# Designs tried in a protein design run: designed miniproteins, single chains, continued (2). Part 28

Each design is a single chain, and the fold is of that chain. pLDDT is the mean over its residues in the fold that is shown.

## One batch from the design tools (miniprotein)

Design m4940
Fold by ESMFold2-Fast:
Structure m4940 (fold): chain A 77 residues (1-77)
Amino acid sequence: SNLEKAKELDEETIKIGDELIKEGKLETARKILEAAGKAARELAEKLAKTSDQEKRDELILEAIQKVLDYAKELKEK
């Protein structure tokens, strides 16, 4: 399901965050948390306007994927 995929992507983001913290890259980890918070706020607004369950699952997956993509970009720098 889209929600199971979202869980897998979220776990990848957590792993990147943990690796950054272990390496002492606290500011980079903070940027990922800030991006996650922003994505959560934007997702909440979209979900408030969306009653369709399949569309809601897609929006959740999209938000989590966006955070993961950003975390990967920051890790490669």
Scores: mean pLDDT 83

Design m4941
Fold by ESMFold2-Fast:
Structure m4941 (fold): chain A 82 residues (1-82)
Amino acid sequence: MEKKIEEAKKFLEELLKEGKLTEEQKEFIEKEIEELAEKYKWEVEGVEIVKSEKGVEGLAITFRDPNNNTLTSRIPLVGPVE
């Protein structure tokens, strides 16, 4: 779990350095990843960033629970968040 979260954070930092992501967007995504992992206490199986010509559009994160079920959550960076 921690290794996949760390890989995701490094990827976000690279996007920030390239100007593809704002500091606020990076902090928001990192907080969402940590909050979902802490709240559900599940392992992170994979993280994917959805990109467009305008930069990062969203994040798809897949969790595995202790009973071996998988759930995928998508966190949009553009559009309504509520």
Scores: mean pLDDT 64

Design m4942
Fold by ESMFold2-Fast:
Structure m4942 (fold): chain A 93 residues (1-93)
Amino acid sequence: SIRDEFIEKFEKLVKEIEELLPPEAREKAEKELKVLIEFIRTSEDPVRIGMRALGFITELLLLVRKYAPEELEKADELAKEMSKLIVELMKSL
């Protein structure tokens, strides 16, 4: 499905950002990602899906800023790719 293809690509980019983070921050990101994925799978509202996914990206960037500020430029590039996937998903729903 379109949602499963999005989830696979999105999780791959999230993992690349998580590699920049210490274990404590990775565990928090993984927990929040699981909640987001469940929402994406069960929600019928494309706007709410987009808002929650963008909120998740913001929280990831805040974790990078706190734990690995030197990697922020790389994380921002990955976040832009994630944002493109979210827009594509919203248009497809």
Scores: mean pLDDT 88

Design m4943
Fold by ESMFold2-Fast:
Structure m4943 (fold): chain A 95 residues (1-95)
Amino acid sequence: GKAELEKLGKEIAEELKKKFPGSKVGYAVIDDNTVVIGVASVETPPEEVFELIKELGKKKGFSKVEELSDDSPEAKAAEKVLGLKPSLVVKLTKE
């Protein structure tokens, strides 16, 4: 449910902030099966951040982890939440 996804999104955001100090991380639950993670990081390549999100998502039971384009509605929403343009936006889905 949404409460579980809020908890999982928060846990992923906290792990990302711990691994990549100085990054800005936000999350949003968009439905009963889906959470979006937005990251603004100037120190680490987006590919390395994405690999950690994939590992964390798999560990937490997400069946699908996908990178979204800068033009996605989720990327624009993440920019508003973070207060700056995200370097990476990831959608995580449970079945």
Scores: mean pLDDT 82

Design m4944
Fold by ESMFold2-Fast:
Structure m4944 (fold): chain A 80 residues (1-80)
Amino acid sequence: ELSELQKKMNEELIKKLKELQKKGELNDDLVLDLVAEALAKIANRPDLYEKLLEAIKNKKSEEAGKLGRELILEALKVLK
């Protein structure tokens, strides 16, 4: 059984995926944004999500990679 947080995350992710399917196109920035948003919801770290998006927008690959790693680790802590 899924927790309420996981259910809500899945509902929002499904909605975004359907919107993306209607557009018929995926790009790396869009995929990364969706993954970052899902992980931030699991981790309850909207601050990391905002920082990651800003790093991506500014083409700061090193910072984006570090923030993405931190977001994954924070999500894993919650899922334990």
Scores: mean pLDDT 69

Design m4945
Fold by ESMFold2-Fast:
Structure m4945 (fold): chain A 68 residues (1-68)
Amino acid sequence: SEQIEKAAKLIAETFGLSEEKAKEMLELALELVDEDSEKAAEILAKKFGISKNDAARVYAGARSLKEA
């Protein structure tokens, strides 16, 4: 999806990640949008080695993207 590719590039630039890692993180966040936000943020933070705060921001972005 072109929207996912664009979002992954923005995430990569924002968090200092590779585009591939940012894409994997966004795809997992999109899978987790039906989970509790606290649980989703914990899973993302643990898997990608980012802060829980940053993970929550990625989750919020993915949720918005799925509803758009």
Scores: mean pLDDT 79

Design m4946
Fold by ESMFold2-Fast:
Structure m4946 (fold): chain A 70 residues (1-70)
Amino acid sequence: SMEERQARAVAQLPREHLIGAARSLIEKAREQGNEEALREAQRALELLESGGDVLEASRLIVRAIQLLQK
């Protein structure tokens, strides 16, 4: 799927860059009042900070981006 392709591309970035992306998405979700995007971005940040699955965090980042583009 397009989402899986994007998630795999995002997962190639350094963890520090993914943490930065998740934090930026949290800020944008709060600015727009998009609670679904906020939850996805917060979950991605939690996974990245706990040393969890980078690919799963990347899927959540892609989903948050898509939710914020609506």
Scores: mean pLDDT 87

Design m4947
Fold by ESMFold2-Fast:
Structure m4947 (fold): chain A 72 residues (1-72)
Amino acid sequence: EEIGELLRQANEIDPETARRALAAALQTAQTHSDPHQAAVAGLQAGVRTAREAGSEEVAALLEEALKLAEEA
């Protein structure tokens, strides 16, 4: 819902960085059997990837998504 909108915005701003962040998130998430832990760990990996790519806007949107996932 809200997380989905944040991810959509990230893809509109920087599709290449968003794609790389999503790939890193999915690779990290698949190492966790608990869905909640998978979502949090995946989003943490996505934020790191976006920051390493220098996309501050994508990193900020993914940080908001991470906060929502942590509260769920």
Scores: mean pLDDT 79

Design m4948
Fold by ESMFold2-Fast:
Structure m4948 (fold): chain A 81 residues (1-81)
Amino acid sequence: MSLVEQVEKLTEELLKELEKLKEDPNATAEDVMNVMTKYDKQIAALYLQASPEEQAQMEKIMKERRPEIQKLVDEILEKSK
């Protein structure tokens, strides 16, 4: 599996974990931060090992997925008010 494919897979796993938090009535802002930090750390580690070409592809994947991630984060945080 390439580094780019690993980032794509991690981004999909992040979305699935956020969807689970959305369905959890006890989910908190801390839970969201912990999930985001976990995946950010894993993606950052891959990015640091990647070539400039791979880094550009990773950035494209993250930009395309950012609206979906932000929507889920916002929905979870709105529940915890």
Scores: mean pLDDT 83

Design m4949
Fold by ESMFold2-Fast:
Structure m4949 (fold): chain A 71 residues (1-71)
Amino acid sequence: MGRLRALLDQLFAGPMADRILAVLRTKGEDPDAFEAELEAALQSNDAMLKLMLRLERLDREVLLQEQAERQ
């Protein structure tokens, strides 16, 4: 987890890195698998685009769930 957090903090400053980690935990995603995807994305523009689209989809699902839980 520490290496993934450091990579996210470098690429996505502060709150966005925290949000991505929260989304991954909520969806039960494997952090090691995501770290591998992120490493591959850093080496390929196409892989980065696919990763960003996947994260947007996951975030959308989690936003709806979190808003329901807070009321």
Scores: mean pLDDT 74

Design m4950
Fold by ESMFold2-Fast:
Structure m4950 (fold): chain A 106 residues (1-106)
Amino acid sequence: GSLTEAINEALKLIDDLEAKIKAAKNLAELEAIWRKEAPKILEAWKKVANHLENVTKATGLELRVIGLLFEAELQLRKAKNLAEAKAAVIAALDRIKAILEEIKKE
């Protein structure tokens, strides 16, 4: 597949995950969704990275994506209520989407 196809697959996975997060009714359900679906985002990112010829840029972006996923997990564990947890994980996902959309414009 092309770089554009890999990016569109990753963007769709993030949009689908954000919809599931928004629909979650409690913290336990949100945590279960995140635990199941977050690894798929990293796998989709690896497909995108395989199309990037600049190894330094690809590595730097991968570390940023890993860091955003880690920060989302940390904030989810610290969240005192469902609204706070949803806001934290959606913010991290939106930042990953912004990285993917920036690559797509190149």
Scores: mean pLDDT 87

Design m4951
Fold by ESMFold2-Fast:
Structure m4951 (fold): chain A 75 residues (1-75)
Amino acid sequence: KKDQAIQALQQSRQQLLQLAQQLPEVRDSLQQGVQAADNAIQALRDGNDEEARKYADRLRDLGDTSTAQAVYDAL
């Protein structure tokens, strides 16, 4: 499931970057999501379950509950 979580995070990251190009007004919020996804990917690759959960919580708080759930399912 770790590979599935990383894939979900990469897909979310790509969508957020694409939206940031189309919606400059919400760029800061979208960039926070990108940063959280990047940090979650790194934590999963490092085997740092605590940090991965922390960034999944951040993604959930930003409204990306499906990507956060994929991370939780990998822990």
Scores: mean pLDDT 83

Design m4952
Fold by ESMFold2-Fast:
Structure m4952 (fold): chain A 94 residues (1-94)
Amino acid sequence: KPSKNDIEAEALVALARMQINIAKKLIEKAEKSEDEEEKKKLLEDAIRLAERAIELAEEAIKLAESEETKKEAEEVLKEAKELLEKAKELLKEL
């Protein structure tokens, strides 16, 4: 039985997942690119999207009333943090 807060949290989780999916594609393009300038730009964009996904997931966790919605938001937060670290590591290797 979703509360208004759970519905809003689910919307934030969906938006965070969208940011994560775009960031993953940017990282994949960066890994395949032979151009260091292109790699840097793609990784910087991926970092920004991952940071935004973290913010959205943290907001969703604060808003979520059901354990199920909170768990989904926590899983998205973990994925976004792992993606941010991966993008930062790849950028550092340039």
Scores: mean pLDDT 89

Design m4953
Fold by ESMFold2-Fast:
Structure m4953 (fold): chain A 77 residues (1-77)
Amino acid sequence: DAEKLAVAAAMAEELIRRREEIREELVSLGMSEERAEAAVEKAVELARKMKAAAEAGDLAAAEAYYAELRALLEEAV
């Protein structure tokens, strides 16, 4: 599904671009700067893997990384 791959790649790129904004948002929600930075670093790593999988046309891998990213964000809050 080319649309799902394009959306996954776009979401990953947006998260990577907004890294500092997301870190600041997490701190504003009561997370320590150290925890926010660690969470964002993990999220960016997963986003890079998701983008690479999507660009390779590997929908299964892209969806797996997206699920890991969702779990990480749900755990962080």
Scores: mean pLDDT 80

Design m4954
Fold by ESMFold2-Fast:
Structure m4954 (fold): chain A 80 residues (1-80)
Amino acid sequence: KEEEFKQRVDDIINKAKELYELAKEKGVPQQEIQDIFEKISELLKKAVEAYRKGDWEKADKIYNEMLKFLDEEIERLKAL
């Protein structure tokens, strides 16, 4: 469903915003922040391309991997 796809994208965006604010608060180097966002951007492009080709299983897998990566990075920064 389009609704499920939109919710997934919104979740990634919200977690990315949380990560950015935490990284700024913890004094993480800008280069490290940019490296993280570059990885997320590339994965998001791959997920969108898979979705356009009708490969929803592949798109779903990539989105789940992005969410897990963001959650792990957020927890890491909170522990600092």
Scores: mean pLDDT 80

Design m4955
Fold by ESMFold2-Fast:
Structure m4955 (fold): chain A 56 residues (1-56)
Amino acid sequence: SMAEAERAIEGAAEAGRLLPGLTEEQIRQLVRLFAGSVLTPEQMEEAVRAALEARA
């Protein structure tokens, strides 16, 4: 659902803030592990981007 996708993207951003040393590949693996079944491929890219931007 949209609400679950938004929560997953927010969670990815929070992970980026808390763990700024994570690589893009590690962030992708975490997003897949925790939200891969609820996100479309495009939403996966949004979650990864949110985490990368949050750590910067």
Scores: mean pLDDT 77

Design m4956
Fold by ESMFold2-Fast:
Structure m4956 (fold): chain A 85 residues (1-85)
Amino acid sequence: ILQELGELYKESKEAYEKGMKGDAETQKESAKRLEENKKRAEELGKEGAKGDFSVATTAAAKEVVEEIERRYKEVKEKYEKLLKE
C-alpha cells in the first residue's frame, strides 16, 4: 500500500509535467490519468486504514490525494482555457 501510494505520487507528477508542457490532447489525457490516480489513492487509503499501519497509510494517502488534486485542477484549467476561451 505505501509503495503503491509512492508509485501513484511519482506517476501523477510525471503526468502533470507532461500535461503542462503538452498540447490539448496530451493535457486531456493527463487530466484523466490524474483523476484515476486520485481515486486509486483514496481506495488504498481506505483499505490501509484497516491494517496495522493505518495511521501512516492514512497520512500518506491523504498527502498523495491532495497533491494529485492540485495537479489535476491546474491541468484541467489549462486545458479548458485553451478550448473554451
Scores: mean pLDDT 70

Design m4957
Fold by ESMFold2-Fast:
Formats: C-alpha cells, structure tokens, sequence
Structure m4957 (fold): chain A 103 residues (1-103)
C-alpha cells in the first residue's frame, strides 16, 4: 500500500540522517508522544503541528510517521507528494555521489 511504502521510505530517510539530526528528531517525537499520552492528540492538532513545521521536511516526515503509527490517516496525494519529493532528493544525492566518485 501507499501507506506502507511511505513508512518504509520515511524510516530509511530518517536513518540516513546524521546522528545529531536523528537525536533531534527522536527528542521531538518523544516529546510529542509524552504529550499525546497525557492529552490524546486530535487530527486537528496533528495538522497544526505539520503546518507549524511545514518548511522542515525531516520534522514533517517524523510527525507523519508518528501520526500514522497512532492510527491517523493522510490522503493518498499527501503521501504520494512526500514520496515524489523523497525520490527527487535521493536521485540528487546519488548524482552527487557519482560525480565525486568520477573525480
């Protein structure tokens, strides 16, 4: 499914980040989970958090992953747009890697 594809690619994307970035993301998710455990989040609150971080692709990815694990849903266009953006970034990274290997 598109949801499973998103979750798999998102996990890979977070795992490829530097340890410092992973630590920041893990701390953010832990804080979000702690808040959610005391004050169960609504879809509107998830959407508000997504909008607050809208220019931060890594943070919005982590928020979407958390929301999906919690049973919230996103439309297919939202997940497909993320996959398209991710694939474009991976292609760019691979191209840079090939250029460095050729030098």
Amino acid sequence: SLRQQFMQLAQQYIAMQSQGVQDIINAMVAQMAAYDARHPMTQDQINANMNQQRYDFIRTTAIRMYAIQRGFSFDDSTLQNWIDQYQSMIQQIQQIRQQRAAA
Scores: mean pLDDT 82

Design m4958
Fold by ESMFold2-Fast:
Structure m4958 (fold): chain A 104 residues (1-104)
Amino acid sequence: ELRERVVEALKGLRKGELLLELKKELEKKKEIPDEEKSKILRKVHEERDEALTEEARREVEELEERGEDPREYLIERALELLSKVREVSEEEREEIERAIEDFL
């Protein structure tokens, strides 16, 4: 059960990372209307679901092989992703840590 929860959490983080990178690349293309950019993001989100699950499972296997704590790893990954979107307050960091600990 813990393993499957870690896979689900990593899938979510990988999905966020994918969408953030794709959004960044699309913002460089001023010729594409914002409505079309939103449709592209939604389509990629839907089509990559299975691939993201497989990627998350492989990452969990690598974490287990390295003997790393999945909770600490997830917290660091979540904070890194958020820091790329906006500044994260100390209160938000604590909330994220608690949410991950409660989820796992």
Scores: mean pLDDT 74

Design m4959
Fold by ESMFold2-Fast:
Structure m4959 (fold): chain A 65 residues (1-65)
Amino acid sequence: SHHERHAESVRANAASLAEFLGVSPEAVLKYAEALLEADNDEEIRALLLERGVSEEVAERLLGLS
């Protein structure tokens, strides 16, 4: 699906996205995992926070359109 392809693209480009957003590559990988497990921003944010991503970093990741 488009959603799965987006998650795979995020994972494949984790280092570049981390540099662009000013976050760790690990945070980007957690975001890619959350994209596969949740359908909306609120659930994705909750998964990121549960997995040790800060609120600030979660907001930066959710800003990826």
Scores: mean pLDDT 80

Design m4960
Fold by ESMFold2-Fast:
Structure m4960 (fold): chain A 68 residues (1-68)
Amino acid sequence: IVNQALELLKQPGEHTIQSNNPEQDTIEIAKKIKASYSITSIDGGFQITVYESKDGYVEGSSVKIIKS
């Protein structure tokens, strides 16, 4: 899940992944992002959005981590 989310943030657009533990997975993803990001609470989970094109990450890409 963590590595999958990091890969998706290197692709433009909005992405969604299912997680058994959205809070913990979001924390682990955030620790590994090498670009400026934000985290927003959403219904059923969290959304991470990248705000700069750096180290393979794409500005404006986002991933939603939703409870499965």
Scores: mean pLDDT 82

Design m4961
Fold by ESMFold2-Fast:
Structure m4961 (fold): chain A 82 residues (1-82)
Amino acid sequence: SLSPEEQLFYELLGRAGDLVHDFTRRSETASREERERLFEELEKRLEELVEEAKRRLSPELYRRFEEIVRTFREFARELVER
């Protein structure tokens, strides 16, 4: 079974994934300017999750979380630039 800290890690990761999924869906029908605005909103919400992770997770889990979120941000940036 997962520790409370590992459970929190996966809860935060799921929330980050949900934000990226919502961004992807909304971007499909959006203009380029709307995608840029949606991306800025996504970046702000991901940054809030990274700050929560920094406060609540161990340094090791925080580092892993930050690396995964960076990958999510890179994926989302590619969608804006299409």
Scores: mean pLDDT 88

Design m4962
Fold by ESMFold2-Fast:
Structure m4962 (fold): chain A 93 residues (1-93)
Amino acid sequence: SLEEAKEKAREMIDKLEADIDGVEKLFSSKLSDEDFAKVKAILDKYRQKIDELRAKLEAAKSVEEVEKIMQELIKLAAELGEDLKPFVEKYNI
């Protein structure tokens, strides 16, 4: 159903937001101030994109629209991982 699809997508958003918060806390303890400032800028950019997808999700009127949002969330998670990879490798995280 549409509501079941929205609930699943909300769970994905909540998990991604929690993962970003976890990454911020972990990296703040391990990275230099300069590199952490760079990571924080990346995380804030992705937080904004996630907020935009959350708004689209609440406005969605079909399962197809929700599935598209879920695909965009998967893509954002992968892109975030790639953007953070140089810091993960540099600090052996």
Scores: mean pLDDT 91

Design m4963
Fold by ESMFold2-Fast:
Structure m4963 (fold): chain A 94 residues (1-94)
Amino acid sequence: SELEELVEKAIKALEEALRRMKERGEPEENIKRVEETIKKMKEAKTPEEALKILGEFISQASGELQSLFLTAAVELGISPEEIVKILLAAQKAK
């Protein structure tokens, strides 16, 4: 399914962002937050639930962390339209 593929790409983008955060020596609290988000997305029962978890994380993340995730997402082939879908899922969760 297209949503399942989007979730897999999003998880890979978060894993790449996490790798870069560790290389940069980001605070352990920020690293743990990303790790917990990845875990929750993998444990989600539906693709929609996983995207909602991601959207909630992005809405609460710092601008620097948002930028890092978006850069990784673009490099891994997530389209601007797919990014908008993730952000809209976060907005609907509020």
Scores: mean pLDDT 80

Design m4964
Fold by ESMFold2-Fast:
Structure m4964 (fold): chain A 83 residues (1-83)
Amino acid sequence: MEEVRVETSMELLDLIEEAVRKTKEKGYYELVLVHPSETMARVAARMMEQRAKQAGLEVEVRIEGTRATIVIRDPEKLKKELE
């Protein structure tokens, strides 16, 4: 599992786009997002969840203090493999 520390809005936006891209390429992507603030960790996790869902991906988020574990899956890529 990849652990990524983000401290700026630009780093977060870049991470979100990379996570979406990697999920579409591989069918899934897992990361732990770490932010110095618990409030900002929750905000960052929610932004990633919203962006991934907007891209048609499934997201599971677990928040523990300053850490957010995010699992993203591409259901269309999994369907293509099974059908």
Scores: mean pLDDT 76

Design m4965
Fold by ESMFold2-Fast:
Structure m4965 (fold): chain A 83 residues (1-83)
Amino acid sequence: AAEYAEKGAQKARDGGNTRAAELAEQGSIYAKRGEEGDAVAALKGAQTFEDASALAYSEGNIEAANTFAQGAKKAGEVARELG
């Protein structure tokens, strides 16, 4: 999940989508806590990546949006596995 946030944040920043990049960076913090066993953090990471994806998409940065959506899916899988 964190790898998708880093790659997507770079694409978002390159496109001038600073708010989407900042959301993805916040989602990365939650996703890392999720990988340490915090199911609530994993879920927040997934939700934050979904918000970053929606924002990037609304601003026309489809590549960043798709990358953040992949991060959201991975963070959601971690949250589901932890319960």
Scores: mean pLDDT 81

Design m4966
Fold by ESMFold2-Fast:
Structure m4966 (fold): chain A 94 residues (1-94)
Amino acid sequence: SKEAIELAREAARKAEELAEREEETNPEAAELLRKAADYAREAVRLAELGDNELAIIYLEQAIKYLEKAKELSERKEEVEEVIELLKKAKELLK
């Protein structure tokens, strides 16, 4: 799904942006956000190759890292928005 790929790509971009903003105040959250972005970008690559089942697994890993980042972050609402983008992307790939 093109929509799923665009949502996952947007989520990866937002996770990277949040990581940059968290870097000085919460480096642990920043690291988890970067890991989530990496998993989301790999999910995009896999979905573009037609491997939706593997893409979903990578999106689930990205969501797990975002949930961990949310626990540590002062920007919990913005992290939750990224989680919702990836959940929607995952549903569209099913």
Scores: mean pLDDT 90

Design m4967
Fold by ESMFold2-Fast:
Structure m4967 (fold): chain A 80 residues (1-80)
Amino acid sequence: SAEKIKELADKFIEKANEVYEAAKNGDVETAKRYAEELEKIAKELKAEIKASDLPAEVKEELIQGIEEEVAKVKAVVEAA
């Protein structure tokens, strides 16, 4: 549902911010753990998007954005 997608998207953004904050503070172990949690949220979010009635083009854009953010978060953790 659109409501479920919004809820998961909000959780995804919050978790990404938690990773960035932990990495900024030099807490590499916490940053790695939060990044793993982010990947789980991303998987659930992508599954909900794929199962939704959204247009195919919208689904592709949303999934690409999620995957790009996950890649960015992983790069930040590796640099920390």
Scores: mean pLDDT 87

Design m4968
Fold by ESMFold2-Fast:
Formats: structure tokens, sequence, C-alpha cells
Structure m4968 (fold): chain A 75 residues (1-75)
């Protein structure tokens, strides 16, 4: 439902902000693109800047978000 998708998007946003604090990232260190496909599936793309720390942190944040989406879709 639209309400369930809105709740998932809110959880994703919270996890991203928590992970950014954990890895001591600044807003300029990552790019986050959130979209919804034609089937209503949530797509999140997280990319790090050219800094090695930011790239590695972005990859770990992506994995965390992917698991969150997978768990929500399995419910």
Amino acid sequence: SVAERAALLQRIGKVITEEMKKYNLKPSDITVVVSVDADGRVIVEITGSEKEHAKKAAEEIQKRVDELIKEAEAA
C-alpha cells in the first residue's frame, strides 16, 4: 500500500542518517538517489565521493539499505 511504502521510505531515510553518523560522513561525501519503479518497488542508489573512506562507507550503507528493503518485501 501507499502507507506501507511511505513507512519503508521513512525507515530507509533514518537508517541512512544513522549510518552517515556512524561512518562520520558529511553530506558532500555521498549521493543518495531514491525512486519508485512502475511496480511500486523502492530503489535506492548510494554512491560515495572519490574519497576511499566515503566509497567504502557508501558500499556498506548500500548493503544495509538493501537488506532493509529485502526484509520489507519478504513481509
Scores: mean pLDDT 82

Design m4969
Fold by ESMFold2-Fast:
Structure m4969 (fold): chain A 68 residues (1-68)
Amino acid sequence: MSFEELLKETNKKLTEAGVMPYIEDILTFEVILGTALKVKSPKELYEVLKRILESDDPLAEFLRILAE
């Protein structure tokens, strides 16, 4: 999966889980999510996006990442 595909799929999954409204501009989504989760690098963002996408409970995983 490309980084762009990972961003798009995670955006959709977070919207479906009621975590946040769908953000049509993918670069805006990247900035908002990276800022909210205090991500320090593109590698860390990729790992966080993958964790959320692969989770059976995206809201619980999002809250867990925020608590770290």
Scores: mean pLDDT 79

Design m4970
Fold by ESMFold2-Fast:
Parts: sequence; structure tokens; C-alpha cells
Structure m4970 (fold): chain A 94 residues (1-94)
Amino acid sequence: SIEDFIKKYSTSNKSLEEIVKEVGKELELPEEVVNMVLKYVKENKDKLTKEEVVKFLMGIEVPDILKPLLQELIEKLGVEKFLELGFKQAEKLV
């Protein structure tokens, strides 16, 4: 379930970087997306919670701190590819 997935990672003793890698792999996110998220998380790790990062990667919430990253992802991938990734993520979580 979505709640169990969030709880698994948000209560983990793993670093934010490790959570991004594991969640990205489990959701089958493109390496380019995972690398962009990793860079942003490393630069902002003291400002981000594990729950916020997991919810962002799942496409269910965009905290204010992650809005610049969302803009960068859309600019690099284009709106059409970004939306296609969102549909693929939704399919993996169902």
C-alpha cells in the first residue's frame, strides 16, 4: 500500500541519499531523474525530511523546498515525458 511504502522509508535509519536510490530503483525511475534528485537532496539534506522525499518521488506531494527541483525536472525532460513518468509511477504503486 502507499501508506506502508511511505512508512517503510520515512521511519528508516537510511540516509536521504540511500532512500532516493532505493525508492528510485523500486519505482523504476530513469537514472537521469534519480541523479537530479540525488544532487538536489545532497545540497538540501538539512531542509528535507525522509517523508517529503518519498512522497515527492511517488508523485503525491511537492513540498515548497522541492518545487525548484520539480521545475528543473520539467525543463530537462519536457512536460510530456514528465507526465508519462507520473503515469508509470502510478501503475507501479497500484
Scores: mean pLDDT 76

Design m4971
Fold by ESMFold2-Fast:
Structure m4971 (fold): chain A 94 residues (1-94)
Amino acid sequence: SAELRALLEEIRALLEEILASEDVEEMLRGMQRVVELMREAARLDPRLEPLAEGAERALKEAQRYHEQGDTEAARLVLRTAAHELLETLERLLA
């Protein structure tokens, strides 16, 4: 659907912005938005539910590291998740 495509394109752009960022607060806001949009996309295509769950787990783990003052671990979690989500999304859209 056009709505699903638009959501997936916005998710892709947000994941690319996370990978380009050095600001953990910006990366966390980006991943929170990815979770929100991925949940909407999963309502249209249930095959995306594992991706929504993966993004939510990564956000929660990164928030935990950030709360502990481990900014480098938080960034690593977010970057790893963004790479994995982009790769999986590319395969699903092929």
Scores: mean pLDDT 89

Design m4972
Fold by ESMFold2-Fast:
Structure m4972 (fold): chain A 76 residues (1-76)
Amino acid sequence: MTENEKRKLIAAFALGLILRDAPEEEIEKVQEELEKREYVPLEEVKELAERALPIAEATPDISAESLAALREAAAA
């Protein structure tokens, strides 16, 4: 996986957590716009990860691997 593909995956996961209570259509639209982007800056991924991290930590069914990925992105 390229670094950009990895950043897109982390950003998509973070956005999914942030928008979890939003309508499914809105979530799909945001994910689709993210996928259209050729590049996601590290600063943007970090900001999304920082916003998603407290939500992820409060989510009992989140995987340890996903939580670790968000923590790593937030610390970058």
Scores: mean pLDDT 76

Design m4973
Fold by ESMFold2-Fast:
Structure m4973 (fold): chain A 113 residues (1-113)
Amino acid sequence: SKVEELAKELIKLLNELIDHLRQLAARSTDPALQEWLQDQIDFLETQIKAIEELLKNKDYDGLKALAESLIREFERMRAWLAEHLPAADRQRLTAILDKIIEVAEKIIKELDS
């Protein structure tokens, strides 16, 4: 289904975000930034498992609620990145956050149809 296709694309983008956050953590010498990045990675891994379970159970109400929650969380992450990261790292992470938000919005729209 289109919802399953979009959910798989969302999982792929979340894994891409995790890879970028891991690379940033490996390059950082700031323990506070490393801790924040690890917290974000753990959150994203939990969200991937939640999406997989909701999709397996065809819980589309749960998937919509999770997509709405992810948009709010990634808008907060975007705001944090704007204040705390150098422009180059911020631009790379913001680009993938924008793609994730777009796919999450498409999931919501498809489920409202």
Scores: mean pLDDT 88

